# Designs tried in a protein design run: designed miniproteins, single chains, continued (6). Part 6

Each design is a single chain, and the fold is of that chain. pLDDT is the mean over its residues in the fold that is shown.

## One batch from the design tools (miniprotein)

Design m20189
Fold by ESMFold2-Fast:
Structure m20189 (fold): chain A 72 residues (1-72)
Amino acid sequence: VEELEREVARLEAEMRAAFAAGDVEAIREAGERAREAVAQLLRAKGYSEETIQAAEEHIRALTEQAIAAVEA
């Protein structure tokens, strides 16, 4: 669990760096990896599949919003 939490924190830092750089592809890639890492973390913690799906959709929405903000 601690390793997954560390991975999520690392991916959050990567997303922030990509956003600051205006790198749309890096944001998209980091967002996809963050989605996978969060899904694994929540599953390891015993959350329901409904909660995991909601978290994944939330991360996708945030990633697309970040890309739109950079492209604006």
Scores: mean pLDDT 80

Design m20190
Fold by ESMFold2-Fast:
Structure m20190 (fold): chain A 112 residues (1-112)
Amino acid sequence: GGPLGEAAARALGDGAGAVPGVTATVTGNTVTLTAGPSREGGETAGGVASGANLARGTTATVEGNTVTVDVAGDEAGMAGVLAIGRGLAGSTNPGSKAGGEATIAGVRAAGG
């Protein structure tokens, strides 16, 4: 990722990590969010992840209560992250829902 992607990822990670029960790890322009309350790992939310990838310029992978997001580093990339978070928060899978809610909270804390 470029410097803008890395800065956006750090802002998202800082905002998400401030949410109770969320652990955020930032590497370059990639943010990994793990929601602590839902420890029901083991179900890969593949269908939800495929739906989330409809947000252009953003990639998300969901496994249990962990969401990994690549941040493009502009407002379109952050909008894509928010769209993915909203899609995941609508899931009936507890891990995907928790990951999506954590993503939404992180984006809002970082940018508004």
Scores: mean pLDDT 55

Design m20191
Fold by ESMFold2-Fast:
Structure m20191 (fold): chain A 116 residues (1-116)
Amino acid sequence: MAHAPLSDAEVDALVAETDDPISAIVVDQDPDDSVRRTMLLLLDAALEEAARRLGERLGMEEVGERHGKRLLRLTLNGLADLRALAAAFRELGDEYGEPAFRAWAAGLDAVVAALE
C-alpha cells in the first residue's frame, strides 16, 4: 500500500534512454506478490507487426509510440502469464528471426524457473 506507480514523466525518461529493440519497464508492482505487476513492453517501431501480434495473443493494450518505440501495457497476474509471454516471444523470434525476441524468451523462462 506504500508503493506508487511510475509517473508519466518517469516512464517517458526511461523510454527515451532505451536503445534495445525490445525492453520492458515495470510501472507498478504488487509488493505482496513477486510476479504480479503492470509493465510497459517497448518494441522498436520497425517491429510493428510483432507488437500487433503480441497485443492480440496476450491481450496487451497498445498505449502509443514514443522515441521510436511502440508501447504495450501488460498486467502479469501469475506464473502462467510469464510462461505465455515467454512462449509468444519464442514464436516471434522463430518467425521474424530477431535475436532480441529469443533472448527475452530465454530470460523469461529463467525467471519462471527461479520462481517455481
Scores: mean pLDDT 74

Design m20192
Fold by ESMFold2-Fast:
Structure m20192 (fold): chain A 61 residues (1-61)
Amino acid sequence: SEEDVKLLAEALRNLGVPKDVAERVARYWVEQGVPREKIEKLLEAAKAGNVDEALKILQEM
């Protein structure tokens, strides 16, 4: 969904990814069927600055 793309792009931007790249990558992963639960966990880790947890979640996508 468009909401999932926006949430995932926000998480990636919080990890330092440029906006255009974040939106492209987020759209790709949402199209591949990434669950909203994983997107929400990634956003929480990214907002907390927990890079290790964020990378672990990304590796499991």
Scores: mean pLDDT 82

Design m20193
Fold by ESMFold2-Fast:
Structure m20193 (fold): chain A 86 residues (1-86)
Amino acid sequence: LYTAIVFLTAAREAVLQAKSKEEILKILEDVRSYARDLGLDEVVELFDKAIEEVKNAPSVEEAKQITLEALDKAIDILFKRAKEEE
């Protein structure tokens, strides 16, 4: 679980540096695949919704905001799960 939090945090930094919607979509697809492979259905659903919203976003800045909100939500879910496993 900690490794997943680290990966999503790195993805968040990548989104901040992204220059196009294509880069943002690639990051979302990568984190979605990672979450799917870990069986994190709740997180996969979150990223599926974010991917659709980003595809319809009128600007790179709006796409970044959508993606950052999804990543922050996913990280929060993972932190809560990790704390319950202490």
Scores: mean pLDDT 81

Design m20194
Fold by ESMFold2-Fast:
Structure m20194 (fold): chain A 55 residues (1-55)
Amino acid sequence: SMSAEELAKAILYHASKAPEEIRKVIEDTVEEALKAGLSPDEIIDRVALAAEKAR
C-alpha cells in the first residue's frame, strides 16, 4: 500500500510538469493535507477538488 508521504511525492512530481497556477494550488493542497494527517484517499479527493476549483 502507498503511504500518504509516498503519494504526496508522486502527486508533486506530476504537478511540477503542469502550468504554474495549477501546480501551486496542488502543492499547497498536498502540504495542508499532510499537515492535517489525512489518508491517501483523502489527499486524492482534496487535490482533485482544489484542481477543479482552480479552473
Scores: mean pLDDT 80

Design m20195
Fold by ESMFold2-Fast:
Structure m20195 (fold): chain A 61 residues (1-61)
Amino acid sequence: SEEEFNELLKELAEEAKASEDEELAHKIEQIMVEGYLRYQAGEDPEEVIEEIKKKYEELKE
């Protein structure tokens, strides 16, 4: 849903702000921007959320 999408973006924004690793913060911001552009292009919000989560987890590998 739109609410879940907005909540996820807010959570990632807080993680980026809290990060002491500037490179990691920038990568999180890039994932958020790409997700926002996909959502704005009319892609399914649930699929966009899953792609954001997948990319974020890849950063932790």
Scores: mean pLDDT 79

Design m20196
Fold by ESMFold2-Fast:
Structure m20196 (fold): chain A 55 residues (1-55)
Amino acid sequence: MDEYIARAREIVEHLGIRSREELSVEALRTLLASQGLHASDATASRVLDEVFASL
């Protein structure tokens, strides 16, 4: 989980995304998969919430 959160944070910062509404669960899953990290909808949703809670 921590690796998913760290990678998602890197993606969000790199793309300049400032709000959770700018990145869907589906988009996050696709981006994580491109990095070799495969997540379920539930996992991706939790990761998305954690990333934006800490920004």
Scores: mean pLDDT 78

Design m20197
Fold by ESMFold2-Fast:
Structure m20197 (fold): chain A 60 residues (1-60)
Amino acid sequence: SSQVQKILHLIGQILRIIGEIFDLEQKLKKATDQNEIKKIQEEIKKLKEQLQKLMDQLKK
């Protein structure tokens, strides 16, 4: 694939992950159970790490 196509694909994946993080942060605002809160926070952390990996690929 061309470098431009690869970059556009990475941007698309980045936007999808940002949307997932947004949805989880909305769920977190409604959560009252500490175990549920911790699980949502862990999921957000994993998505942010995946986001950083994709952004690092974009820089290379």
Scores: mean pLDDT 85

Design m20198
Fold by ESMFold2-Fast:
Structure m20198 (fold): chain A 55 residues (1-55)
Amino acid sequence: GSEAERRGERYAALAVVAGAEGDLAAAQKYSQLSKEAGEDRGGERGLAAATELAK
């Protein structure tokens, strides 16, 4: 995909990892960064994944 999509995917992955570490604040910030990279769906997925994983 485009660079924006790749960055969104990377930040979404980082959000999931942060959630697994128990750092929901970092997960929230990474999901926001992916959205700002022009990938709303990637950012939303990262946030959802971090929240689900943190359960």
Scores: mean pLDDT 68

Design m20199
Fold by ESMFold2-Fast:
Structure m20199 (fold): chain A 67 residues (1-67)
Amino acid sequence: AAALQAKADEHNALADKYRELASKYRELGQKDPENAEELFKKADEYEKLAESHRGDAEFYRQALAAR
């Protein structure tokens, strides 16, 4: 139903957002050696959040496919 599609879309949007944040923090870490460790740690954290939301989106899409 529409609710499962909405959940899949929501989690995909969050996954994309966190992946973009991870990419930005990795770039910042490369440009700022003094804060590199903290920035790379933040990038890793966002990458894990993106992966988690991607998995949730996949789960909801699989639920839709199981007609």
Scores: mean pLDDT 83

Design m20200
Fold by ESMFold2-Fast:
Structure m20200 (fold): chain A 75 residues (1-75)
Amino acid sequence: AEELLKKGSEYAKKGEEAAKKGDLKSAVEYYQKAIEYLDKAREEAEKAGDEELATLLGIARDIVEQKLKEVEEKL
């Protein structure tokens, strides 16, 4: 879960940087990757019985999904 969370966070940051630069297509790609890694991290947390971590990862995913929607509205 930790490695997947780290990758999710890294891709979310790359998405934000791309969006800030006006590269909306790259921002979409990075946010989609961030969601993918956060979903995998949540699955691993659920499998491990870590309900608290799974809940936090779900919240993080929802935040990234909202950012993705904002970028898609600009395309």
Scores: mean pLDDT 83

Design m20201
Fold by ESMFold2-Fast:
Structure m20201 (fold): chain A 78 residues (1-78)
Amino acid sequence: DPGLEGLRLVAEAESYEKEGKLEEAIKLYEEAARLLKDVNPLLAAEALRKAAELYEKLGDYEKAKELREEAERLEAEA
């Protein structure tokens, strides 16, 4: 179940984020968005926005912008 697995990965990403493990949190948010994209595009967009915030904290502004633009597209099509 991609929806259930995606939600599990979001919860795991939030846990890593709270521990300051930002690179691990990003990977989990990106994987969650991939799984949620077709079943819940609004939750996928939220996961991408979270990953973008973390990329920005790490100084990767180009990747953060890319993920925000993807999130905006998913929100517009939902």
Scores: mean pLDDT 88

Design m20202
Fold by ESMFold2-Fast:
Structure m20202 (fold): chain A 76 residues (1-76)
Amino acid sequence: MRKLEDLSEEEIWEALRQAVSKVEKKDFSNASKEEILEKVKQMPGAVLDEAARILGLDTAERQKLYQWFLEQVKKQ
């Protein structure tokens, strides 16, 4: 099972775009980081759980993904 710290930011953003696309049932593969962050804010549980599944993260690492997302929001 993978750990969040072993993932590049690019892999995490790709997984978030795939997760948003699945949850919204629309293609977000070319969406901006800002658009993805807004979608995650609207449905954090659904999007972050799907992204964690795509990335192969366990329950503890999913909590770290949530904290990483909060840090990305602060950097905007």
Scores: mean pLDDT 80

Design m20203
Fold by ESMFold2-Fast:
Parts: structure tokens; C-alpha cells; sequence
Structure m20203 (fold): chain A 57 residues (1-57)
């Protein structure tokens, strides 16, 4: 869900990762949950958006 994507983004910022790494983690999670490729791509986009928001704080 979106809450898990936000957690991935926040963790990536705390660990000093970049937005691409956050996107990869979101895609991996989506695939593990049995989501489609389109849903995995949406999860990646949301993770990048949340990463940028957290990094700007």
C-alpha cells in the first residue's frame, strides 16, 4: 500500500540512498505482493515522489 511506499522512501533518505534505489525497492515490493508491471511502475513513481519530498525537508 501507499504507507509501505512512504516507509521505503523515508528509509532510503535515512540510509543515504538515491531516488533510483528507492524506486527499485518499491518495484521489488510490488512484484513480491503479486502486482502487475503497471502497478509496479506506479509504485516506483510514488516512491520517487515521496523520496524527493523527504529529501527537501
Amino acid sequence: GMARIEEIAKKAVREGKNSLEAAKLAVQLAKEEGMSDDEAQLAATLAVTEFVKEQRK
Scores: mean pLDDT 78

Design m20204
Fold by ESMFold2-Fast:
Structure m20204 (fold): chain A 93 residues (1-93)
Amino acid sequence: MIQQYQQQIQQNPDNYRTYVMLGSQYRRQGNYDTAIDYYQKAIDVNPDYYGAYTGLGRIYYDQGNYDQARYYYQKALDLDPSNTAAQDILDDI
């Protein structure tokens, strides 16, 4: 899966959704530094896409950094007000 996403980036380096998928895969492996780098690349390509901000929020939540988690989940919710998952997490921190 990661190798397929890396190949997609090689073919289409402007594909912000693939950067979000790579970030999510590295986050699931606990490689937060690499995950953050990919989410930041997604934001650089498309700063209006809520998925990268949701991903960053999850990483900071997993690390216990609730101030940063709240900031990024709020950004995701500002971009997509229908994101009930982000709102539910914000209500818990």
Scores: mean pLDDT 80

Design m20205
Fold by ESMFold2-Fast:
Structure m20205 (fold): chain A 72 residues (1-72)
Amino acid sequence: SRLAQVEAGIKELVALWKQHGDEMFSSLSKEEQQQLIDHLRGLLEKYRAEGASQELLDALEEQIKKAEERLK
């Protein structure tokens, strides 16, 4: 189903960010880092609207917050 595909995508995104997020993020310019954060925030709200579980949304938001702290 559509929801199952969305939830699988969130799990993959969270796993990728946990494994390689620091390396990927530190390789970007400050402008690119801000663009990536804005994109991830947009994905979070899109996934929330599509009915993704709160646990998965919380996991993604945790990774976004870590990126935001690194940008500051």
Scores: mean pLDDT 81

Design m20206
Fold by ESMFold2-Fast:
Parts: sequence; structure tokens; C-alpha cells
Structure m20206 (fold): chain A 70 residues (1-70)
Amino acid sequence: SKEELKNKARAYALVASQIEDGAVRDAVLAKAQEYFKKAGLTGDELAEVVTGPEPSEEYIKEAEEFAKSL
């Protein structure tokens, strides 16, 4: 659903913001952008989504595991 994609995108964006390795950060951020695009979000809407409710622990864990796989 759109809500799940928005939540997943926020999780990947949050995890990316905490990564100091530029290559790993860029890869996780690319995933966040991919999910935002699938949710139909554009530039202005993207800024609003970042200030939305905290992403689920499940999606945060998924994003962290993705980052560790790199």
C-alpha cells in the first residue's frame, strides 16, 4: 500500500542519515528514494514525509540489515 511504502521510505531515509560511510549511505538513500517514488511522492511531498510519524521498527531493522549487507 501507499502508506507502507511511505513508512518504508522514511525508515530507509532515517537509517541512511545515521550512516557515516558515504558509499553505504548513498546505497541506502537510493533505496529510500526508490520507495518514495513508488509511493508517488515528489519534492515538496518528500519533505513533508520526512517530518511524518516515526517509521516502524520492522522497516528500520530491514534498512539496517540492508546497510550491513553492503
Scores: mean pLDDT 74

Design m20207
Fold by ESMFold2-Fast:
Structure m20207 (fold): chain A 74 residues (1-74)
Amino acid sequence: GKLLSGDQADAALVRALLAGAVSGEQAQGAGKEIAKRLRENGGKISIEQLKEAALRGGLSEEQAEAIAREAETL
């Protein structure tokens, strides 16, 4: 599957924020968990791991899917 860099994962989260799928506060929480997963995974993250990190950060399934859709375009 596709692996994302930290910059690509951040870009996906920012795009979801700009699209109104997540709030700034929710983006901060999700971003913390995404950064943790990137550290654990050698600086790369899959789309599935990105969704799992977003869910751990307190986002809904719908919000995690919105971030994943943005990530698929990167």
Scores: mean pLDDT 86

Design m20208
Fold by ESMFold2-Fast:
Structure m20208 (fold): chain A 61 residues (1-61)
Amino acid sequence: SEEIRKEIEELIKKGESFEEILKKAQELMRKAYEEGDWKSVKTVGEEIERIIKREEEKRKK
């Protein structure tokens, strides 16, 4: 949910590496999945896709 997006955005603003941001997103996904919080699972999945697309575009240019 909102907290998940905020945590990921904070890492991006801090200038963390793609690998560190992805690792954090995967940890958030695992926690949400274990808790049965499907709303958060969906939110993290969307954020992971966004992170990957952003990195792909950077590498393509």
Scores: mean pLDDT 77

Design m20209
Fold by ESMFold2-Fast:
Structure m20209 (fold): chain A 98 residues (1-98)
Amino acid sequence: MEELRDQVRAGAQGVLEAADYLIEHGNEEARKLAQEAKDLATQALKAVDEGRIPEGARLTSEAAELVAKAAQLLGDTQKAENFRAMAEVMRRLAELAA
């Protein structure tokens, strides 16, 4: 579980960093999605710190999907693909850890 916790924490932190970038550089729609992603990633970090690893992974997956959507709106296809891949990994980790 320690490795799984560290993976979910790193994923949530990556979402926060990407969300902050999209809030600074995005249009209104992308900023709204990025803010929702930031809120979910913050909840994911709290869940991880409280030992709720499956919940943290699920929240990180949802947040990564929102970042991917925001990146796609800005034409950043590579970032969108990367965060969609992260969302799938986190979703599977949530299922395996449940």
Scores: mean pLDDT 86

Design m20210
Fold by ESMFold2-Fast:
Structure m20210 (fold): chain A 55 residues (1-55)
Amino acid sequence: MLGELAEEASRRGAELIATQGTIDADGVLTMSPEARKELKAIGDELAAAVEAEKA
């Protein structure tokens, strides 16, 4: 179900940011290019599922 997919994507994204993200002295969140790619893939999967449900 889309709701479960959205919850899973949100949880995975939050975990990625929490584990791979770092806050510098200025409060700026930074992530590695690898983590950014994974986050984008999660978002793309969710977006595709949303489009499939709309159709």
Scores: mean pLDDT 74

Design m20211
Fold by ESMFold2-Fast:
Structure m20211 (fold): chain A 85 residues (1-85)
Amino acid sequence: MAVELARRAAELLVEAARSTDPEEARRLVEEAIRLAEEAAKSEDQEAKTALVSTAFLAMALAEESTDPEIRELLLEAARRITAAI
């Protein structure tokens, strides 16, 4: 279900933001982007709304991040998720 993919992407972004390892954060962000792009292909309006929320979450997490590498990864996630919808 496309909405489930968008929700899972959001969960992975939260994990990435809480990570102390930039390599782990990168892996989590890349998986979140992959799931979000898959959800966007569904053309489901509910999934599209969930992806907008996920993109805003990524931006909020980036603003709160103290690690510049993790911040950059979260901003890239927001950009790519927004581009997919």
Scores: mean pLDDT 85

Design m20212
Fold by ESMFold2-Fast:
Structure m20212 (fold): chain A 57 residues (1-57)
Amino acid sequence: DPVLEELARALGVSPETLREAVEAYRNGDDEKLREIAEKAGLPYDVVRAAAERALTA
């Protein structure tokens, strides 16, 4: 997924990490999204927005 790969690179995370965030977002798993953001050292809202963009692209 080119959009997911571009977003992952822009955020400085692996494509696998962003795929995990997309799955959490799709499932409404806010707890998992917060964990991913914390582990990546990124703000929650940034990770959520990226997951939404990747899912809807």
Scores: mean pLDDT 83

Design m20213
Fold by ESMFold2-Fast:
Structure m20213 (fold): chain A 64 residues (1-64)
Amino acid sequence: MEEDLKKGLEYKKKGEEAMRQGDYETAAQYYSLAHKYFSKSDPELAKEAAQNMVEAINKVAESR
């Protein structure tokens, strides 16, 4: 549980960095991992990560 929260936060930060670099495919993958770990620890953070993942996927679609 506590380790899942830590991993979720680390993946969320990596997703944020990927978004800033315009690497939306990588961002979507990191947000997906953050969602997975947050789902085991914090439902509100999991919901936020899922929304971030959707945003990243939409950015990928816009770029294709």
Scores: mean pLDDT 82

Design m20214
Fold by ESMFold2-Fast:
Formats: structure tokens, sequence, C-alpha cells
Structure m20214 (fold): chain A 59 residues (1-59)
């Protein structure tokens, strides 16, 4: 799921990326990997994806 989320963020498929990130979170993705996805989303200007990841990390 992590690799899939990265590819979707890079492709600009924000809605699909958020869904993949939610699935990864439910399956126990590490905070370190979530932070890497957040950095990628911020770097590429994917504001909605970045905001969603921030909310997951804060919980």
Amino acid sequence: LFVKAMKLIKAGKDEEAIKAIEEAFEKGISKERLERLLRLAEELGRKEVAEHIRKLIEK
C-alpha cells in the first residue's frame, strides 16, 4: 500500500491516494512511512492529501 500511495500522489490522483493512505493506516503503517508520504505530498503541492495525512499522524 505504501508504494501504491506514493505512485498515486506522484500521478496527482488525490482522491485515490487518500483512499490508499487510509487502507495503509488501517493495516498499521508506521508513523515514519506516513511522514514520508506527507513530505512527498507537501513537496508536490497535494494540499488535500497532505492535510489528510497530518490528521492521521495527529491521532
Scores: mean pLDDT 80

Design m20215
Fold by ESMFold2-Fast:
Structure m20215 (fold): chain A 89 residues (1-89)
Amino acid sequence: KRVEEIKEELKKRFEELIEKLRSGEITPKEAGEEVRRIAEELEREGAPEEVWKFFGKLVGELELEQARLAGIEEEVKERYEEEVAKLEE
């Protein structure tokens, strides 16, 4: 399976998680459990470093949205931007 296909699937899964969080269909705890499940799947499949970097970026986006819903988005946004910059190096 191409890295591009894996990244596209991860993006869709995280977009669904963000939508469910916004709608109140899932809790932050449930979102965290799903993120852990995705990480375990990537580890089992032997995902390459590039996929793990992309996964980290998506986790940051999810954390930013959770912080936004909780009213603390500005504090988390600064950390997210720093972490994304490190991943893109």
Scores: mean pLDDT 75

Design m20216
Fold by ESMFold2-Fast:
Structure m20216 (fold): chain A 56 residues (1-56)
Amino acid sequence: MLSSEQRGLALQAAVNAGLLDPENPEQVALALEIADEADPATFTPEKFVEALRARL
C-alpha cells in the first residue's frame, strides 16, 4: 500500500497523463485499487501510470 504522499504523486501523474478524470468514480476506484496493490519500496509515478494504462 502506497503512503499518502506516494498516492498523491501517483494520482497527479495519472491526471497529467490523461488517464484519470478525478470526476469519474470508476477511474478513481481503479486508480485507488492499483495504489493499494503497489509496492511502496519500488514505486515511481511512471510505473503507476504504466500500470493504470495496462488496466484501462
Scores: mean pLDDT 80

Design m20217
Fold by ESMFold2-Fast:
Structure m20217 (fold): chain A 72 residues (1-72)
Amino acid sequence: MKISDKELDEAMKLIMSGVFKAIGDDKMAEVIRKGVEEGASLKETYLKAAEVAEKDGDLDTAESLRQLAKKL
């Protein structure tokens, strides 16, 4: 079940932005932050990030993000 949009937004920013910055993928972190900032759901944000990862050549990350979005 979906929790509040505000809690979802905060969790997504802390987890995804931190993870991608730690990996050194600043562009991916920016995509996720922009999606959350514009009020996109976690599912929609993951799908957008997956598209960016695919274009960047990171197919493994793209598949992981799509699977996470599908489970939401």
Scores: mean pLDDT 67

Design m20218
Fold by ESMFold2-Fast:
Structure m20218 (fold): chain A 73 residues (1-73)
Amino acid sequence: SLVEEYEHGLESARRIAEWAREQGRDDVARKAEELAQTYEELIKAVKEGNFDKAKELRKKAIELDTELSRLLR
């Protein structure tokens, strides 16, 4: 389901944030924490049936994931 996909994204972002904090990679940790928060809000929007909000949060999650991927190169 869509919620399960976003829950996997949330768990991944949380793991990256924890790893980054342990490595002293503050920029990575901050971006991963923003991505995790965005997934939490996205899951809530989907569960509430707020399609417009979910669409905007999905765009933000994609942008944050792209930025995070650049930091991890």
Scores: mean pLDDT 88

Design m20219
Fold by ESMFold2-Fast:
Structure m20219 (fold): chain A 64 residues (1-64)
Amino acid sequence: SAAEEAARRAIEATSGMSPRARAAFGAAAWLGQGADPREAAEILRKLGFDLSPEEARRLAEEAG
């Protein structure tokens, strides 16, 4: 989807940053496309971020 592509591109653009910062930018790009915020955490895990469910949930909250 356009939202998943936007998230992936944001993550690639931030390759020099910490994994948490990269995930936050990915979540922001996902939400910026009008995609479902409830799926943001799952998309971040799918895109290669080894986040616990708790960390993924908190990160989605920080982006929204």
Scores: mean pLDDT 71

Design m20220
Fold by ESMFold2-Fast:
Structure m20220 (fold): chain A 70 residues (1-70)
Amino acid sequence: SLEEELKKNAEEALKKLEETAKELNMSPEEIREEAELVIETLVEAANSLGLPEVAKEIKAEMEKETEKII
């Protein structure tokens, strides 16, 4: 489903962010800024598709997982 695809994209984006942060030795500040941009993009995409509840779920989950990376 589209909802499953959006959630999977969020999971993959988080994994890529964690990998990139380690490879580039990003600071906590840089990780936070990059995560914010990625989250905003995915939330906007979900909202544009008429899935505001999925957008809320993605935002909450990604913010939680980003805290673990930092």
Scores: mean pLDDT 83

Design m20221
Fold by ESMFold2-Fast:
Structure m20221 (fold): chain A 109 residues (1-109)
Amino acid sequence: KVEEELKKYEEEIKKDPNNVEAHVRLGDAYLKLGEVDKAIEHFEKALALDPDNPYALAVLGEAYMKKGDFEKAVEYYLKALEINPNNLLARKVLYDAGRKAPEVVEKAL
């Protein structure tokens, strides 16, 4: 299933390298495979094309949580919530980060 998603979005990017949605979806697919650094690379490309993309900001935060970089994760989630306060993914991860590293969340607030 995930391999089919990778191929689909890679082909979309080859046809249109500025396709923000394709970069986000390819990053999501890499994140599902545990390829965290590749996921971050594609989410960063999406943000370079659309700097205030709240979904790309939230999934970058999730990727940094998987790396154990709680400070970067919290920074991206707070920016996502600033743009879209109804972002349930960002809210969930701030809760998870606060439970694992409360001092990091306290410093960011």
Scores: mean pLDDT 77

Design m20222
Fold by ESMFold2-Fast:
Structure m20222 (fold): chain A 104 residues (1-104)
Amino acid sequence: SKELEEILEAFKKALRGDESVKPTSNLLVNRFIAVAKLIRTGDKEVLQQMVNLGKSTDDPYVKMMGVLAQTVLEKKKVPVPEDLPKELQEMVEELQEEILKIFP
């Protein structure tokens, strides 16, 4: 969907430290921009909190954020939850690849 494409591109830009990435009218896009910025700081306590939130939630987007934080902490691809919609599973896999290009 258009929204998932906007999330993906905004996350990639924010993860690369592109300061031109500004808040949008879409709150979900803004949440992923904030998550990318937190990931970029490499704060292990914040990342661990995100992992814990992702494991304790039924919100698919919060589950995704937890998986992405765990990818940073472990410096490798981690299993994507099978209960996520296929479109979100594919997005998580692509975002994990982008994270690992920046945090080798």
Scores: mean pLDDT 79

Design m20223
Fold by ESMFold2-Fast:
Structure m20223 (fold): chain A 62 residues (1-62)
Amino acid sequence: MAARKRRREELVERVRELLNENDGALLSPREIAEALGISVAAASRALRELEKEGLIRFAPPL
């Protein structure tokens, strides 16, 4: 994989870890964006990728 694509995957991994660490709490894309220093749009995209992969246990309905 190209470095740019891998960096995006790393970001998705970080979002997944953040959600797992917050086990059972509702995290909005805004909260994730603030925690990781990314845009809300990027956080929303990462959440969508995790849902697509079936890796999110507590996906917020958005």
Scores: mean pLDDT 65

Design m20224
Fold by ESMFold2-Fast:
Structure m20224 (fold): chain A 71 residues (1-71)
Amino acid sequence: MREELIEAAIEKAERLLDEIDTALIKMVAGISRSQNASPEETAEEIKRTARLVASEEDAEEIERLLDEILK
């Protein structure tokens, strides 16, 4: 059930917030690549996800790293 998954996610978030945010970003990257997205498209999806779930500082760092790697 979705409720059970939400409860488990909340418990982990309370204990390991940074790890969960990192895991979500990694999952988005994996899914995008599995869907034949380009590296640039995958980077854009990672940036969007990071801004939604990660801290502002972590999201900025991820955006900078991806931009520099792709250029």
Scores: mean pLDDT 58

Design m20225
Fold by ESMFold2-Fast:
Structure m20225 (fold): chain A 62 residues (1-62)
Amino acid sequence: MEKELEIEINRALLDMYAALGKLFKSKGDEEGVKEMIERIRELGERYPELREYAEELIAEIE
């Protein structure tokens, strides 16, 4: 189903933002970390199916 594929694509985007957030944190880029957390939070709010996963990723970065 189209909706299922859309969720899988956005889950991959969450993984990318989480990786970038961890990278920015390792470099001391506080603004980059905040931007990635915001992007993850927005996707979790848009897709209820991804909300719990988004919260887990944010907790790993913080």
Scores: mean pLDDT 84

Design m20226
Fold by ESMFold2-Fast:
Structure m20226 (fold): chain A 70 residues (1-70)
Amino acid sequence: GRARAEELVRQGVEALREGKYDEAEALFKEALRLEPENVDALRNLGIVYEKQGKLEEAREYLLKAAELER
């Protein structure tokens, strides 16, 4: 579980860096299916939603990540 989620997050970050927002979204969502409280996946999915102009969804995921980092 954890090792696979970490690998998916790494792949998602690479896709996000390359501007492949739909691919990044799918990778981060898959990481969250394995680890629903994965802070890196939640934060990066929020960034993907910002890049897609989905500002309400972006806020939701960034707030979830911030709560879990405490």
Scores: mean pLDDT 87

